Designed miniproteins, single chains. Designs and how they scored, part 16

Each design is a single chain, and the fold is of that chain. pLDDT is the mean over its residues in the fold that is shown.

## One batch from the design tools (miniprotein)

Design m525
Fold by ESMFold2-Fast:
Structure m525 (fold): chain A 95 residues (1-95)
Amino acid sequence: REEAARGLERAAELLREAAASKDPLEAEILAAVALLAIAVERVAAKKEGDEETARLLDETLRRVSEAVAAGDYEEAARVAEETAERLRERAEEEE
């Protein structure tokens, strides 16, 4: 669960870099790497039987993908940041 929070924090950072980039190809590559990071954490959550986190990440992946397809990297970063915060809170509650 700590890994899921860190993965989403990294995805959010990459999407922030995409939003700040003046190179469209760089922005597209950064966004693709961020989407892959979210997808990897979703697969891990499902393998662990954490259906709640898996559902959250499915919704996050869909919303981030939609924002990226629209060229709205700032919205994509915001969505990833919201999910990262929720995952961080859950990780802290486990101890």
Scores: mean pLDDT 83

Design m526
Fold by ESMFold2-Fast:
Structure m526 (fold): chain A 74 residues (1-74)
Amino acid sequence: SAEEILEEMVALAREHSTPEQRAAIDQIYAAAKTSDLDTQVQLAESLLFIAERYGFPEDVIEKLRELLEKLKSL
């Protein structure tokens, strides 16, 4: 489900984030939980952009891209 995919993306992003970065991720997650699917996709794309900007490991970025594609296919 969309909720399960978003939870996986957020959990993965939080694991690789500083406390300050986690605050931004938590805000995106809070917004996504109350949004429609189209908005959830946009917020998930924003999360991936933030992960790339923060220099997350390439395998983490690839996993986030895979989860985003699953979300977009719903």
Scores: mean pLDDT 82

Design m527
Fold by ESMFold2-Fast:
Structure m527 (fold): chain A 89 residues (1-89)
Amino acid sequence: MADLFDAGVLVLRVAVDRVILKNENYSKEEKLEILDRMLADLKQAKALVERAIGEETDPALLASARRTLAGVDKMIADIEKEKEKLEKE
């Protein structure tokens, strides 16, 4: 399903951005820009997974998609907390 594939690509980009964020040489402003990019990608991935859930009829694939949605929601919450913490530092 194209929506789940596209969501997967966005999640992979977020994984790459997390590696980039471990570079201590980035400024606070640059780190915030990367976190904002990650949040935009995760929110788009969430929308794609929600569309896939709405169209899926196979119970096993529905269960898998719902687990993926929960994972994306957790990633969004984690990145929002990282951004809030960085803004306070």
Scores: mean pLDDT 80

Design m528
Fold by ESMFold2-Fast:
Structure m528 (fold): chain A 117 residues (1-117)
Amino acid sequence: SEEAMRKRVEEAIEKGLKAGALSEEEAKELRELLERYLELKRKLDEMLEKDPTLNEELLELIEELAKVRAELEIRLYAAMKAKDREEFEKLYKEAKEEIKPEMEKAKELIEKLREEL
C-alpha cells in the first residue's frame, strides 16, 4: 500500500538522519523519489487499463519506473542499515553493484520490446 511505503520511507529517513548517515538534502531526495515512484506507478496502471499494446511511451514509462524504484530501494536499504556516513556510502555502493545484473536484464528486455514496435 502507499501508506506502508510512505511509512517505510519516513522510518528510513528518521533513522538515517539520527545516525548522521543521511543529510537533510538526501532526505528530501528520498521523499521526492517516493512521490515520483508512486506517480509513475499510477500512470503505468492507468495506461495498461486503457490499452496494454506496446508503444514507445509505455516502454519509456516502464524504464523510468524501474530506474526510480531501484534508486529508491538502494537508498532505503543504506539508510536503514548504516550507523554513520561512511557505512551509508559503502552500503549504497554495494547495493548498486548487487542490482546491476537485474538492471542489465531489464534493459535487454526493454530493448527487445522496442525492436518489436
Scores: mean pLDDT 87

Design m529
Fold by ESMFold2-Fast:
Structure m529 (fold): chain A 59 residues (1-59)
Amino acid sequence: TRRDGDIGMLMDSGLSEEEAQKAVDEAYEEALNSGLEGGGSIGHYRSSLVSKRMMEQLD
């Protein structure tokens, strides 16, 4: 559901479903690659990246 919610937020900001899915997956990989590990922080970091991208679509 969290991934679905993130996809929905990006779609609401103007991305297609395919673009939103890619953006969420990219944010997830970016969170992993940034070294955010140690139990659960990655989900919140991913959500932050998705929200930032959503704001970029508003500009």
Scores: mean pLDDT 64

Design m530
Fold by ESMFold2-Fast:
Structure m530 (fold): chain A 98 residues (1-98)
Amino acid sequence: SMDIEELKRQLLDAVRRGDRERARRLMEELIKKAKSLEELRETADALIDLAERERSRIAAELALEVAMEILRRTKNDRDTILYAIGLALRAIGLLEDL
């Protein structure tokens, strides 16, 4: 099966093509296979950048989902919590403007 880097590439491609169903399936697989918060942060950064550059609603929705997953996995790490909250607020702002 696909490694995380391959899943991330295919996810971003699906988002760029507007393939919502494929993007959701790839995101679920990536979240399931992600072993570290670093892997989730890299994915979240790519999605929020794509949302901001291309005004992609799908990318903004998925960035919000990754932010929520980071918050769910984070225990007592203030910097990671603030990062995830900041990411969620950026995604929500984009969704309101799109």
Scores: mean pLDDT 87

Design m531
Fold by ESMFold2-Fast:
Structure m531 (fold): chain A 91 residues (1-91)
Amino acid sequence: SRRKETLEQTAEASMGLQEIADAARKDPSRQDELAERIRELAKWVIENGTDSAIAVAANLLGQIGLQAERLGNTKLAEAAYEESKRLLESL
């Protein structure tokens, strides 16, 4: 079912993004690595996700960006906001 595929893709993207957010809180020295992981995950979602999965990933990236900005993690915040915008523009 296309609906089941959408839910699975959304869950996988959500888990990946949450893992990145958790890692950023624990180790600020990983900012560059985690920013690259965000870009890779966003690319995967654009290539493999449905419009629904892309919209959910974009919203989560916006939340991650805001959280990273509040923690002073500017590189991660910039990457998250940029990829969130790119995902929304792909819709």
Scores: mean pLDDT 74

Design m532
Fold by ESMFold2-Fast:
Structure m532 (fold): chain A 91 residues (1-91)
Amino acid sequence: SSYLEKALEYLDKAIEAARAGDTEGAIRYLTAAAYYAGKGLYSSGDPRAEELAAELERLAKRAVEALRAGDTEAAIRYLEEMKRLVREALE
């Protein structure tokens, strides 16, 4: 799915922004990644799409909380977990 590939690109940008201390940039890229991940999952036909979307939303909320708290290491862990789930959805 081109949408899931786009989600991965934005997650990589979010991780890079987080490493650079760009909290606002990281949150913007994360928001874009979540949008494209949702679109890709709805288009996938995977019976787990709702469960995967819910888990990605949970991880995104935790990543935003970590970014706002200045916990860059925790934020990157959540973003990497989101990347793993999106890659799994690509098969």
Scores: mean pLDDT 87

Design m533
Fold by ESMFold2-Fast:
Structure m533 (fold): chain A 66 residues (1-66)
Amino acid sequence: SMVTVDAAEVVGEVLTSGSVTFILARKGAPVEIPAEQLQGVQDVSPEHRLIALDRAAAEALIAASA
């Protein structure tokens, strides 16, 4: 199943720990992520979100960012 996360643009990769990558993203547009690859989501500012993903989903999100 897919889940929708506000992540219009990847600002950068913050940290990778084992199989989990933490991506800092700017809010503004919905992105669909496989539920099993989404480890967590946390708002870090009014415009930014920290997204914890399996590496494959993190690479896909980075590639999709303009």
Scores: mean pLDDT 79

Design m534
Fold by ESMFold2-Fast:
Structure m534 (fold): chain A 56 residues (1-56)
Amino acid sequence: LPPIDFSGLSPEEVQAILDKHYQKMAELEDRLGRAPSVEEIMQLLHESYEEHLAQK
């Protein structure tokens, strides 16, 4: 996954992305019945970033 550049985002936008990320991690953990891997966590963070940008 390419690195996420948070420059140019407001603190409120960054927090919204993180809130989505934590929600997705909880849902993934429930579906897997185990803690997510670092790779899975990073993929969810990237997806949360992309979803935030799509809301514009």
Scores: mean pLDDT 76

Design m535
Fold by ESMFold2-Fast:
Structure m535 (fold): chain A 59 residues (1-59)
Amino acid sequence: GAGNLAAAGAAAYAAQGDAEGAREAISPMGPKSSEAAREGALKGDAVLAGQRAAEEGGA
């Protein structure tokens, strides 16, 4: 869902070393839920989504 798009964006920022951009991409997803748990799941998904996007777009 929408979380995968945000995760892919966060992964792209993190890969470039832009911690501020990555943080902003993650933050809007966790305002009501447990932020730590949401961020953990999002970070894991972001890594996988970023790898898939790079493989599909970079070949």
Scores: mean pLDDT 55

Design m536
Fold by ESMFold2-Fast:
Structure m536 (fold): chain A 96 residues (1-96)
Amino acid sequence: MSSLLSKLRQEAERDEEIRRRLLEAASGSDEKAREMVLELASEYGVSELRHAARLTEELAKEYRKLGELVSDEYVKLGENLERVAQILRDLVDSLL
């Protein structure tokens, strides 16, 4: 494999893990979301919180669209993801 493909794979796997944690946080309380954000900061560093915030905003948009096409539960998950994105941005702004 080229070094570029290796880097893209590692980045995709990391993004998948972050997406999984974000969906878990969105399914829980705001307290769990804050815990997850602190855990991500300790594991990946503050720069990854900016990336996680962008991924959360993208997921929120995807789930809102699914809500219109499939069910109201996806709308609620999208709204929860928007709140998680706000928690991430507030933490990044407080640290940087």
Scores: mean pLDDT 74

Design m537
Fold by ESMFold2-Fast:
Structure m537 (fold): chain A 81 residues (1-81)
Amino acid sequence: SSRVERARELTRSYGRRAADAGTEEARNEAIGEILRTSFLLGVPLSVAVEALRELADELSTGDEGRRQAEVVREIADALAS
């Protein structure tokens, strides 16, 4: 579904911005944007959680570093709760 693809891409973009900023405020803003996007597109929140966990794995094994991956995992865990 194009809506699922869009939700995944937007979620990854929000997660990456929060990781780059490295602040609690940026994490909370990303959570809010992801929740809003999932609601407006009618896509299950589990899709966003999966996309964030995939992004965290990519960041953890890449040059962006483990700390950025930890921020993205924190967002995924908050949404999964």
Scores: mean pLDDT 86

Design m538
Fold by ESMFold2-Fast:
Structure m538 (fold): chain A 86 residues (1-86)
Amino acid sequence: MTLLEEAIEEAKKLPDVPDKFTDEDIRGKKAEDFSDEERAEIKRRYLKEALRDYEEALKEKDVTKQVGLILRAIGHVVEYELLFAK
C-alpha cells in the first residue's frame, strides 16, 4: 500500500470538523512550536485535504487535471510528514 493510500484510509477515520489552523498559522513553524493536540489537528487538516483532492481526482475525467489533484493529495501528505514525522 502506498503512503497516499494509507493517509486516505486514516483520513476517513478522522472527524469532519472546521479547520483550526490555516496555512499562514503553519508556515514557517516547526513541529516543536505546536502542542501534541495542535499537531493532531494539523495532521487531521492535511489528511482531510488529501482525502478531498483524492476524491475529486476519482471524479475528474480530464487526465491532466486528475494527475494534478493526485499530486496535490500527495503534497498534503508529504507536507505533514516533513513537518511532523517522528
Scores: mean pLDDT 73

Design m539
Fold by ESMFold2-Fast:
Structure m539 (fold): chain A 97 residues (1-97)
Amino acid sequence: SAEQARGLALVDALEAEFPLFRNPPSPESLPDWAAVVADPVSLSQIRARIEAGEIRTVDELVELIRRMAANALAYFPPESVLAAEAEALLAFVDARS
């Protein structure tokens, strides 16, 4: 669908610009990630949900992307690279939506 094509194009742009959000965190690197963040999600998982027809609108997609960034901001210290990348990702999405 046109919505699916637009959603995949946004995810493609985000994966290129913010590669740290492409895959879920490694359990070896962040063993408590799934225990301390609500509804963990990565860009690769969002892509799979678009392809499965579970995300039907760009608005629904943007809400999930904001949740992903919010999880990073809740978990990582404000001075961390991941927190800075999460803030940059939110600004990138807001400028495009």
Scores: mean pLDDT 79

Design m540
Fold by ESMFold2-Fast:
Structure m540 (fold): chain A 66 residues (1-66)
Amino acid sequence: MTPEERAVLRALAITGTVEKAAELLGISKSTVQRYVDRLEARGLVVREKEGDKTTYRLNPAAAEAA
């Protein structure tokens, strides 16, 4: 993974949302979403949508591979 992908993955593991991860990393929500989409495509995070909010969880298998 790129250093940026690893930073976003770690931030999502802590916060669970794109908005909070963006706040933690000091970057835009759209930039975080772009990396999150790549991580989801690789099976490293799981997207959950509940009502008006989208949350993300780290795949446990990815935590052991990192």
Scores: mean pLDDT 76

Design m541
Fold by ESMFold2-Fast:
Structure m541 (fold): chain A 100 residues (1-100)
Amino acid sequence: MKEYMEKAIEYYKEGKYEKAYEYFKKALGILLEMISNGEEEKLFEEISEEEFVEFALAYAETLVKLGKYEEAAFFLRLALTLIPESERLKKKLEEVEKLL
């Protein structure tokens, strides 16, 4: 997962949103498998909460740049189930919901 997230953020920073989206989807696939297996605690042993928040914000912004507002809102809600105290994620969700 972390390697795909790092590649996705690299492409995002380069403005290559379609390529970033491909790698974000690969990372999301692994994240959803971990959640399905009850391995949520293991996720935060491998990455920090701050690293996850940065990944989630970059993913949401990539989706916004691609006009995928519903997908961005859905992902931010999922991210908030993992880190419900994140004011940064809450604020980003509010911004995305205004685009719906």
Scores: mean pLDDT 85

Design m542
Fold by ESMFold2-Fast:
Structure m542 (fold): chain A 103 residues (1-103)
Amino acid sequence: MLTDEQAEAILDAVRALAAEIEALQRAGVAPEELVATAKARVAALSGVEVTAAQIAAALTAVRLGLPREDQIRILQLVDRLENNPDDEAVRAEVEAELEEILA
């Protein structure tokens, strides 16, 4: 599970790269290449190895203007899902907590 420090580092990297990622999307870069580029850049800035799902969650949380505490929690919930992909109970718990954060 991501620590608060790791989640904050990913979020800060994503905020710094948001305009660059949007520019690549507008340029018509293929989704696979965009994901690979975003992963490499976020990892280089944050020092944390990141997944495509973690980057997507971080971008969404940042763009929605959620409180920093909620942005951190969303990343931790996505990491928990990725570590337990076949656990329906974990998915239900994560979905319930995401609904509370987004309410």
Scores: mean pLDDT 79

Design m543
Fold by ESMFold2-Fast:
Structure m543 (fold): chain A 87 residues (1-87)
Amino acid sequence: DLEAQKARAAAELEKQGLAEAAAALRAGRSPREALREALRRLAMEVLGLDEEEAESWVKAAEAGDESLLIPEVKKKIEEAERKAAAA
């Protein structure tokens, strides 16, 4: 049952703190699209990436392949990690 699978996936996303992705999934969007959109928004709003940089980061995250990151994105991630470590 696709509806039951979506409900289960939405509950799991919410349990992991991905409340916006869970809400999008409950609204009938695909799980992959909902998660991708949430990750892209996170990259733009939290990491300060532009649209192209955020797309690169999302692709790298989905593939588990950091070689897909452009150098500018990798530098911004390292800066964000440095600021977090310094706080």
Scores: mean pLDDT 67

Design m544
Fold by ESMFold2-Fast:
Structure m544 (fold): chain A 51 residues (1-51)
Amino acid sequence: SEEDTIKYLADNLVLGGVSREKAEEIATEVVKKFGTDLKAAAPYLVQLVNS
């Protein structure tokens, strides 16, 4: 599900050193745009993490 994908992404971003607040914001934006297609989302995800 999209909710499970948001949680999965946010948890992994936090493990990678992103704050919980920023991780949840990024995960929500990525899933809103790409759904569960994390491979298509990867360049956008990298851009958001580095913004």
Scores: mean pLDDT 82

Design m545
Fold by ESMFold2-Fast:
Structure m545 (fold): chain A 119 residues (1-119)
Amino acid sequence: LKEEAEGALLVAKGLATLLKNIESARKAAEAMKEVKNGSKEDVVKAMERLAEESSPEDSEGFRLIAEGFRKLSDEQVKELVGILANAAEAETDEKLVSYMTGAVLTAIGFAIEAELKAK
């Protein structure tokens, strides 16, 4: 449970980092759309691949998301991937930021729930 809270916060931090570069945020969303019907391991590998192909700052964001997903349950990963896959269909950068902010808030919600259940 405590590990799930840590994982959720890592995902939130990684997504917030990527939101500083809209192109990297869009690449994350597009990768999530491609792996939305895959396993948690497929999602993690997609994020690790984007980390290898990115600048040092964006690479940190992708690595944080990958590490976070490894600590989350399959259900939590599926829910976050669903939100981020919808972000890939955003017609504007403003809508993309809105969907990704929703994913950040959902991840924070998972961390709060895990801490409340663990105490």
Scores: mean pLDDT 84

Design m546
Fold by ESMFold2-Fast:
Structure m546 (fold): chain A 62 residues (1-62)
Amino acid sequence: AMSEKNEKIILEDLKKAFESARPLFTPEELAEVDAMKTAEDYIKFLLTRAVDRAIERREAEK
C-alpha cells in the first residue's frame, strides 16, 4: 500500500502537470479534471485517455 505522504506528493505533482497542460484539454476534459479530488482520480483519467487514444488510433488505421 502507498503511504499517505506519497499519495499527497503524487497528487500535488499531478495537479501541477495538469495546470501546465490545461490549454491542451477540451472544456469537457477540464470539467473532469476540476472534479478530481485524489491522485487515484487523476491516474484513472490519464489511463482512460491513453486507452481512448489507442483505440482511436487503431480504428483510424483499419
Scores: mean pLDDT 72

Design m547
Fold by ESMFold2-Fast:
Structure m547 (fold): chain A 100 residues (1-100)
Amino acid sequence: SAEDEIQKLLEKLQKLLSETDFSKLSMEEIAKLLEEIIEQLKKLAELSKDAKTKHELEIRADQAKRLLEAIKKGELSQQEAADLLEQFIKDLIKELKKIL
C-alpha cells in the first residue's frame, strides 16, 4: 500500500539521518541523495489515492528539486548544501509522520 511505502521511506530517512555525517558528503553525494529522494516522493505521490497526501508529497518533491537545481547551478557551498539537505530530511520526516 502507499501507506506501507511511506513508512518504509520514513524508516530509510530516519536511518540516513542517524548514520550520516552530512558535513562529510561531497556535492555529488548530496545531489545523488536528493535525486533518489525526489524519485521516491514522485513514485509515492503517483501511488497515493488520498488527494491531501498526494499534494503534500508533490510539494516536498518540488522543494527537493529546487535545492538540487541550486546545487547544479553552483549557487551553494558544500556546507550550505549539506545543511539544507539535513534540514530538508528532518522536515520531510516530520511531515511523513503526520501523514501516517
Scores: mean pLDDT 89

Design m548
Fold by ESMFold2-Fast:
Structure m548 (fold): chain A 103 residues (1-103)
Amino acid sequence: MTLDEAAEKVIAANPEYANHFVAILQGLGAAIDYAKEMEKNPEEAKARMKAVLDATIAVAKQTPFADEIIAGLEAVRKALDESPEKAIEEAQRTIDLVVKLAE
């Protein structure tokens, strides 16, 4: 599922929290992009990814699914310390979770 497809699904399924879910999906997309940059600029990319994850957690706290979404975001943060490939995998899994929770 692309980020655009995920955004369309969450907007249609949950209009009350659509802006929050879209912001969470955008944060996860940014985290994936920074993970891909870790080979070139590891320290800067890692710092930016952690900052994006922190901002995304703050948005997730405003939704009724805060605990489940935050658990996914913390899994991305933990995977980042292991490998960028694992961080991308956990971020993609969390995107799928956000869409499922919005439905």
Scores: mean pLDDT 82

Design m549
Fold by ESMFold2-Fast:
Structure m549 (fold): chain A 80 residues (1-80)
Amino acid sequence: SDKLLELLKEIRKKLLEAIDLFSELRDSKDKKKKEELRRKLEELMKEIIELAKENKLPKDLIDDLEKLARDIIEEAEKIV
């Protein structure tokens, strides 16, 4: 199997999960549920970054993913 294609599919899957979590967090009215969703989103973004690092993806892409994770978490914290 093509390792790069499998990696891209896994990253896509995790990014879709991040979109769903962020959407659920934004739509939730329960502060406790928002905190739990924020934590899950933070862990998921960490998993994406670790997957990229472990597979030695380009540094610029890793840096972009780290910035995206910071931006997402910052926005999530404002919503809680």
Scores: mean pLDDT 83

Design m550
Fold by ESMFold2-Fast:
Structure m550 (fold): chain A 71 residues (1-71)
Amino acid sequence: SSITLDEFIQLVNDNPDMTVRELVRALAPELDEEEIEAVLRAAGLESKADEPVKNLTFEELYALFRAIREH
């Protein structure tokens, strides 16, 4: 099932210490590690993959949301 932007932002707000990589894995558990890296690269967040999601700007969160949906 497709997640909405509002549901995505709520998940981030409820889990601020979750890493960007962990968030991708939680939202797309069917992806292997190579596919997760491809999503992170598409979002421009490869360098921030192991940082907590609370450190991301809204523009970075939106880019991540789009990359997950387009996968």
Scores: mean pLDDT 85

Design m551
Fold by ESMFold2-Fast:
Structure m551 (fold): chain A 81 residues (1-81)
Amino acid sequence: SRVIQLVGLHELLEFLEENPVLDKEGVKHAEEAIRAALAGDAEAVGRHMRELEKHAENVVDPDKEGGEKLKEEVRRALASL
């Protein structure tokens, strides 16, 4: 569903803008959320975003480069829709 793709990617982008510091596990879950959103799987987006939120709250080893790359990936995915 195009609506699920747009809503999921937009929610993820807003989350990443509000939570610019992620650890490597957070980056991994954000990548899975992008894939789930592109697949139109709203429930999978929700699950991966909940996991991402836990890792944003418990940042031990920040991956600044991964976080910035994720924001650009989401922006490109939104632009491609």
Scores: mean pLDDT 81

Design m552
Fold by ESMFold2-Fast:
Structure m552 (fold): chain A 99 residues (1-99)
Amino acid sequence: MEEEKQKLKRQSAIKLTAAGILISAAESGLSDREEEVRRALELAREAFELSLKAEDADGLELVAKLARRIARVGSGEVKREAEELAKEAEKKAKELKKK
């Protein structure tokens, strides 16, 4: 049902917006924002799963862009996980555009 896909797209967009706010705060250097960076990665992963279920290539491209921002601000394990998420999101977006 198309209605289910629209609901998933809305839920993904909300999570991407929340993660974007957290990363913008970290990028601005307002404080030591390691917890905000970690939370942003978790929200980006949730958005990735929702966008996959919705078959939303545009949403997956937004996840990849956000994950790259998280990787730039993050360090260690968070950076590695964000880089992996960006690559996977780009791959899945490309696969969906072939359909």
Scores: mean pLDDT 82

Design m553
Fold by ESMFold2-Fast:
Structure m553 (fold): chain A 60 residues (1-60)
Amino acid sequence: MLDLEKKIIDELKKNGSYTTDPLDLGYVGYASNVETQIPGLTSTITYTDDGKVIINFTLK
């Protein structure tokens, strides 16, 4: 979790967004936990045609 939070922040500063597969991250708890620990971070959930779910993170 700690290393992943750093990676998200670094990618957000570099690219303005970070995308990951929620299934690998324990979907239900992960997004809420990351948003709590990183002020101004929000998440958006996108569904793909093949049934995958993607979480996209954005820093305000």
Scores: mean pLDDT 63

Design m554
Fold by ESMFold2-Fast:
Structure m554 (fold): chain A 71 residues (1-71)
Amino acid sequence: SKLEKAREAAKKAKEATEKEIEKLKDDKEASAAVARATGEVIESTALDLGVEELAKEMREEFEKKAEELLK
């Protein structure tokens, strides 16, 4: 289903982003940029699949993560 494809894409993107952030943990701006970029890609993919609620949820989650990384 479209929801399952969006969820799998989100899961893979989350795992990749967590690994990238762990490598960049001493560079707050780079870590935040990676989180935001990943959120935008997941949002775009979920919207293309017609899963608007998941797109919004993922975008908000990654924007929040980026803000926390900048503290």
Scores: mean pLDDT 77

Design m555
Fold by ESMFold2-Fast:
Structure m555 (fold): chain A 73 residues (1-73)
Amino acid sequence: MIKENAEKAKEAALKGVEKAIEEGKLEEFIKELEAQKKAAEELAKTSKDEEEKEAARLAAEAAEEAIKYAEKL
């Protein structure tokens, strides 16, 4: 389930980037992704639950990939 949630978040983030480009709101959306990545990285460092730590790590990775995708466009 955690892996499914991370994959779903990644797909949602990539679709969000495409929609933001179409609407001319890409810069605002990148800032939102950066905030989400920061929160996930913090959770990955502070969480005492291995499962939560792994989910946070995957979420941070998904946000980073979406940001890099947006920056290449």
Scores: mean pLDDT 76

Design m556
Fold by ESMFold2-Fast:
Structure m556 (fold): chain A 110 residues (1-110)
Amino acid sequence: GASVILPKILGLKIGVLADKETAERIKEMVPDALVFVSDEITRERAKEAAEAAKKAGINVLVVVTKPSPDARKQAEEAAEGLREAGAKSVRVFVPRDPSKDMAVVTAVLP
């Protein structure tokens, strides 16, 4: 839908940090996205992905966590890693049922 073309219209370069399955799906939907793959979303992995994304000139980084009872904690730890890398406007979105749906963290990179 509109979400696929909007980043191209705005000239935004998007990066995504996700597990392999989620990363493959995102790459199909947004072929221009720079995708970082990690089996576990941690504060350190989010920080490493943000540093790599900054070096690649990425403007916005999206972190997607696997469904888990700990999804909120994982998303908040990822947000902290992004802030340590100098990210601005870090936002955390946790689903109503974090055991069924993915949590998402968005950040604007300097």
Scores: mean pLDDT 79

Design m557
Fold by ESMFold2-Fast:
Structure m557 (fold): chain A 82 residues (1-82)
Amino acid sequence: MPLSPKEVKELLEKAEKEGKPVLITHFVNPQNPLDVLNAEIIKKLVEESKAPVVYKIIDARSTDEEVQKALKEAEKEFEKLK
C-alpha cells in the first residue's frame, strides 16, 4: 500500500516530541499519480519537521538488488543522526 501522508505526519510529530531521529523509506511507482502525489506531500512534511529525518524514495519497480542498495544507503545516513 502507498505510504499515507497522515501516518507520516503522526510519526514526525511523535519523533519531535520524543527527540528521536526518523527513517522513512517510501516505495514510489513514478507511473502511479497517487504515489507521486503522496511522495510530494511527504517531502513537504519532512522539510517542515523539526525532527532529524532521512527520507528515501525507492522506485517500486526496482530489482531486489537496487532496493537493498538504496536501503543500505538510507540506513548509513540514519546512523549518522543517532
Scores: mean pLDDT 80

Design m558
Fold by ESMFold2-Fast:
Structure m558 (fold): chain A 74 residues (1-74)
Amino acid sequence: MKEKAEKLIKEAEEHLQRAFEAYNAGDYEAAVRHLEQAKKLYEEAIKLDPTNEKAKKLLQSVDEMLELLRRRLA
């Protein structure tokens, strides 16, 4: 279970990096899509390993980024 959670966390981190790249390029729509994918992957990882505090903290950060970015697009 923990090994599968670690793989999901790495995939989420890759999407988080792509979200930052898109945001810096002014592609806010792509940034939102990558943040949404990262959120789903972190949620799945936490279900598989609820003891992973790093994943929980990163999920909170992703939720905050999505809230701020959605406000800018509204």
Scores: mean pLDDT 83

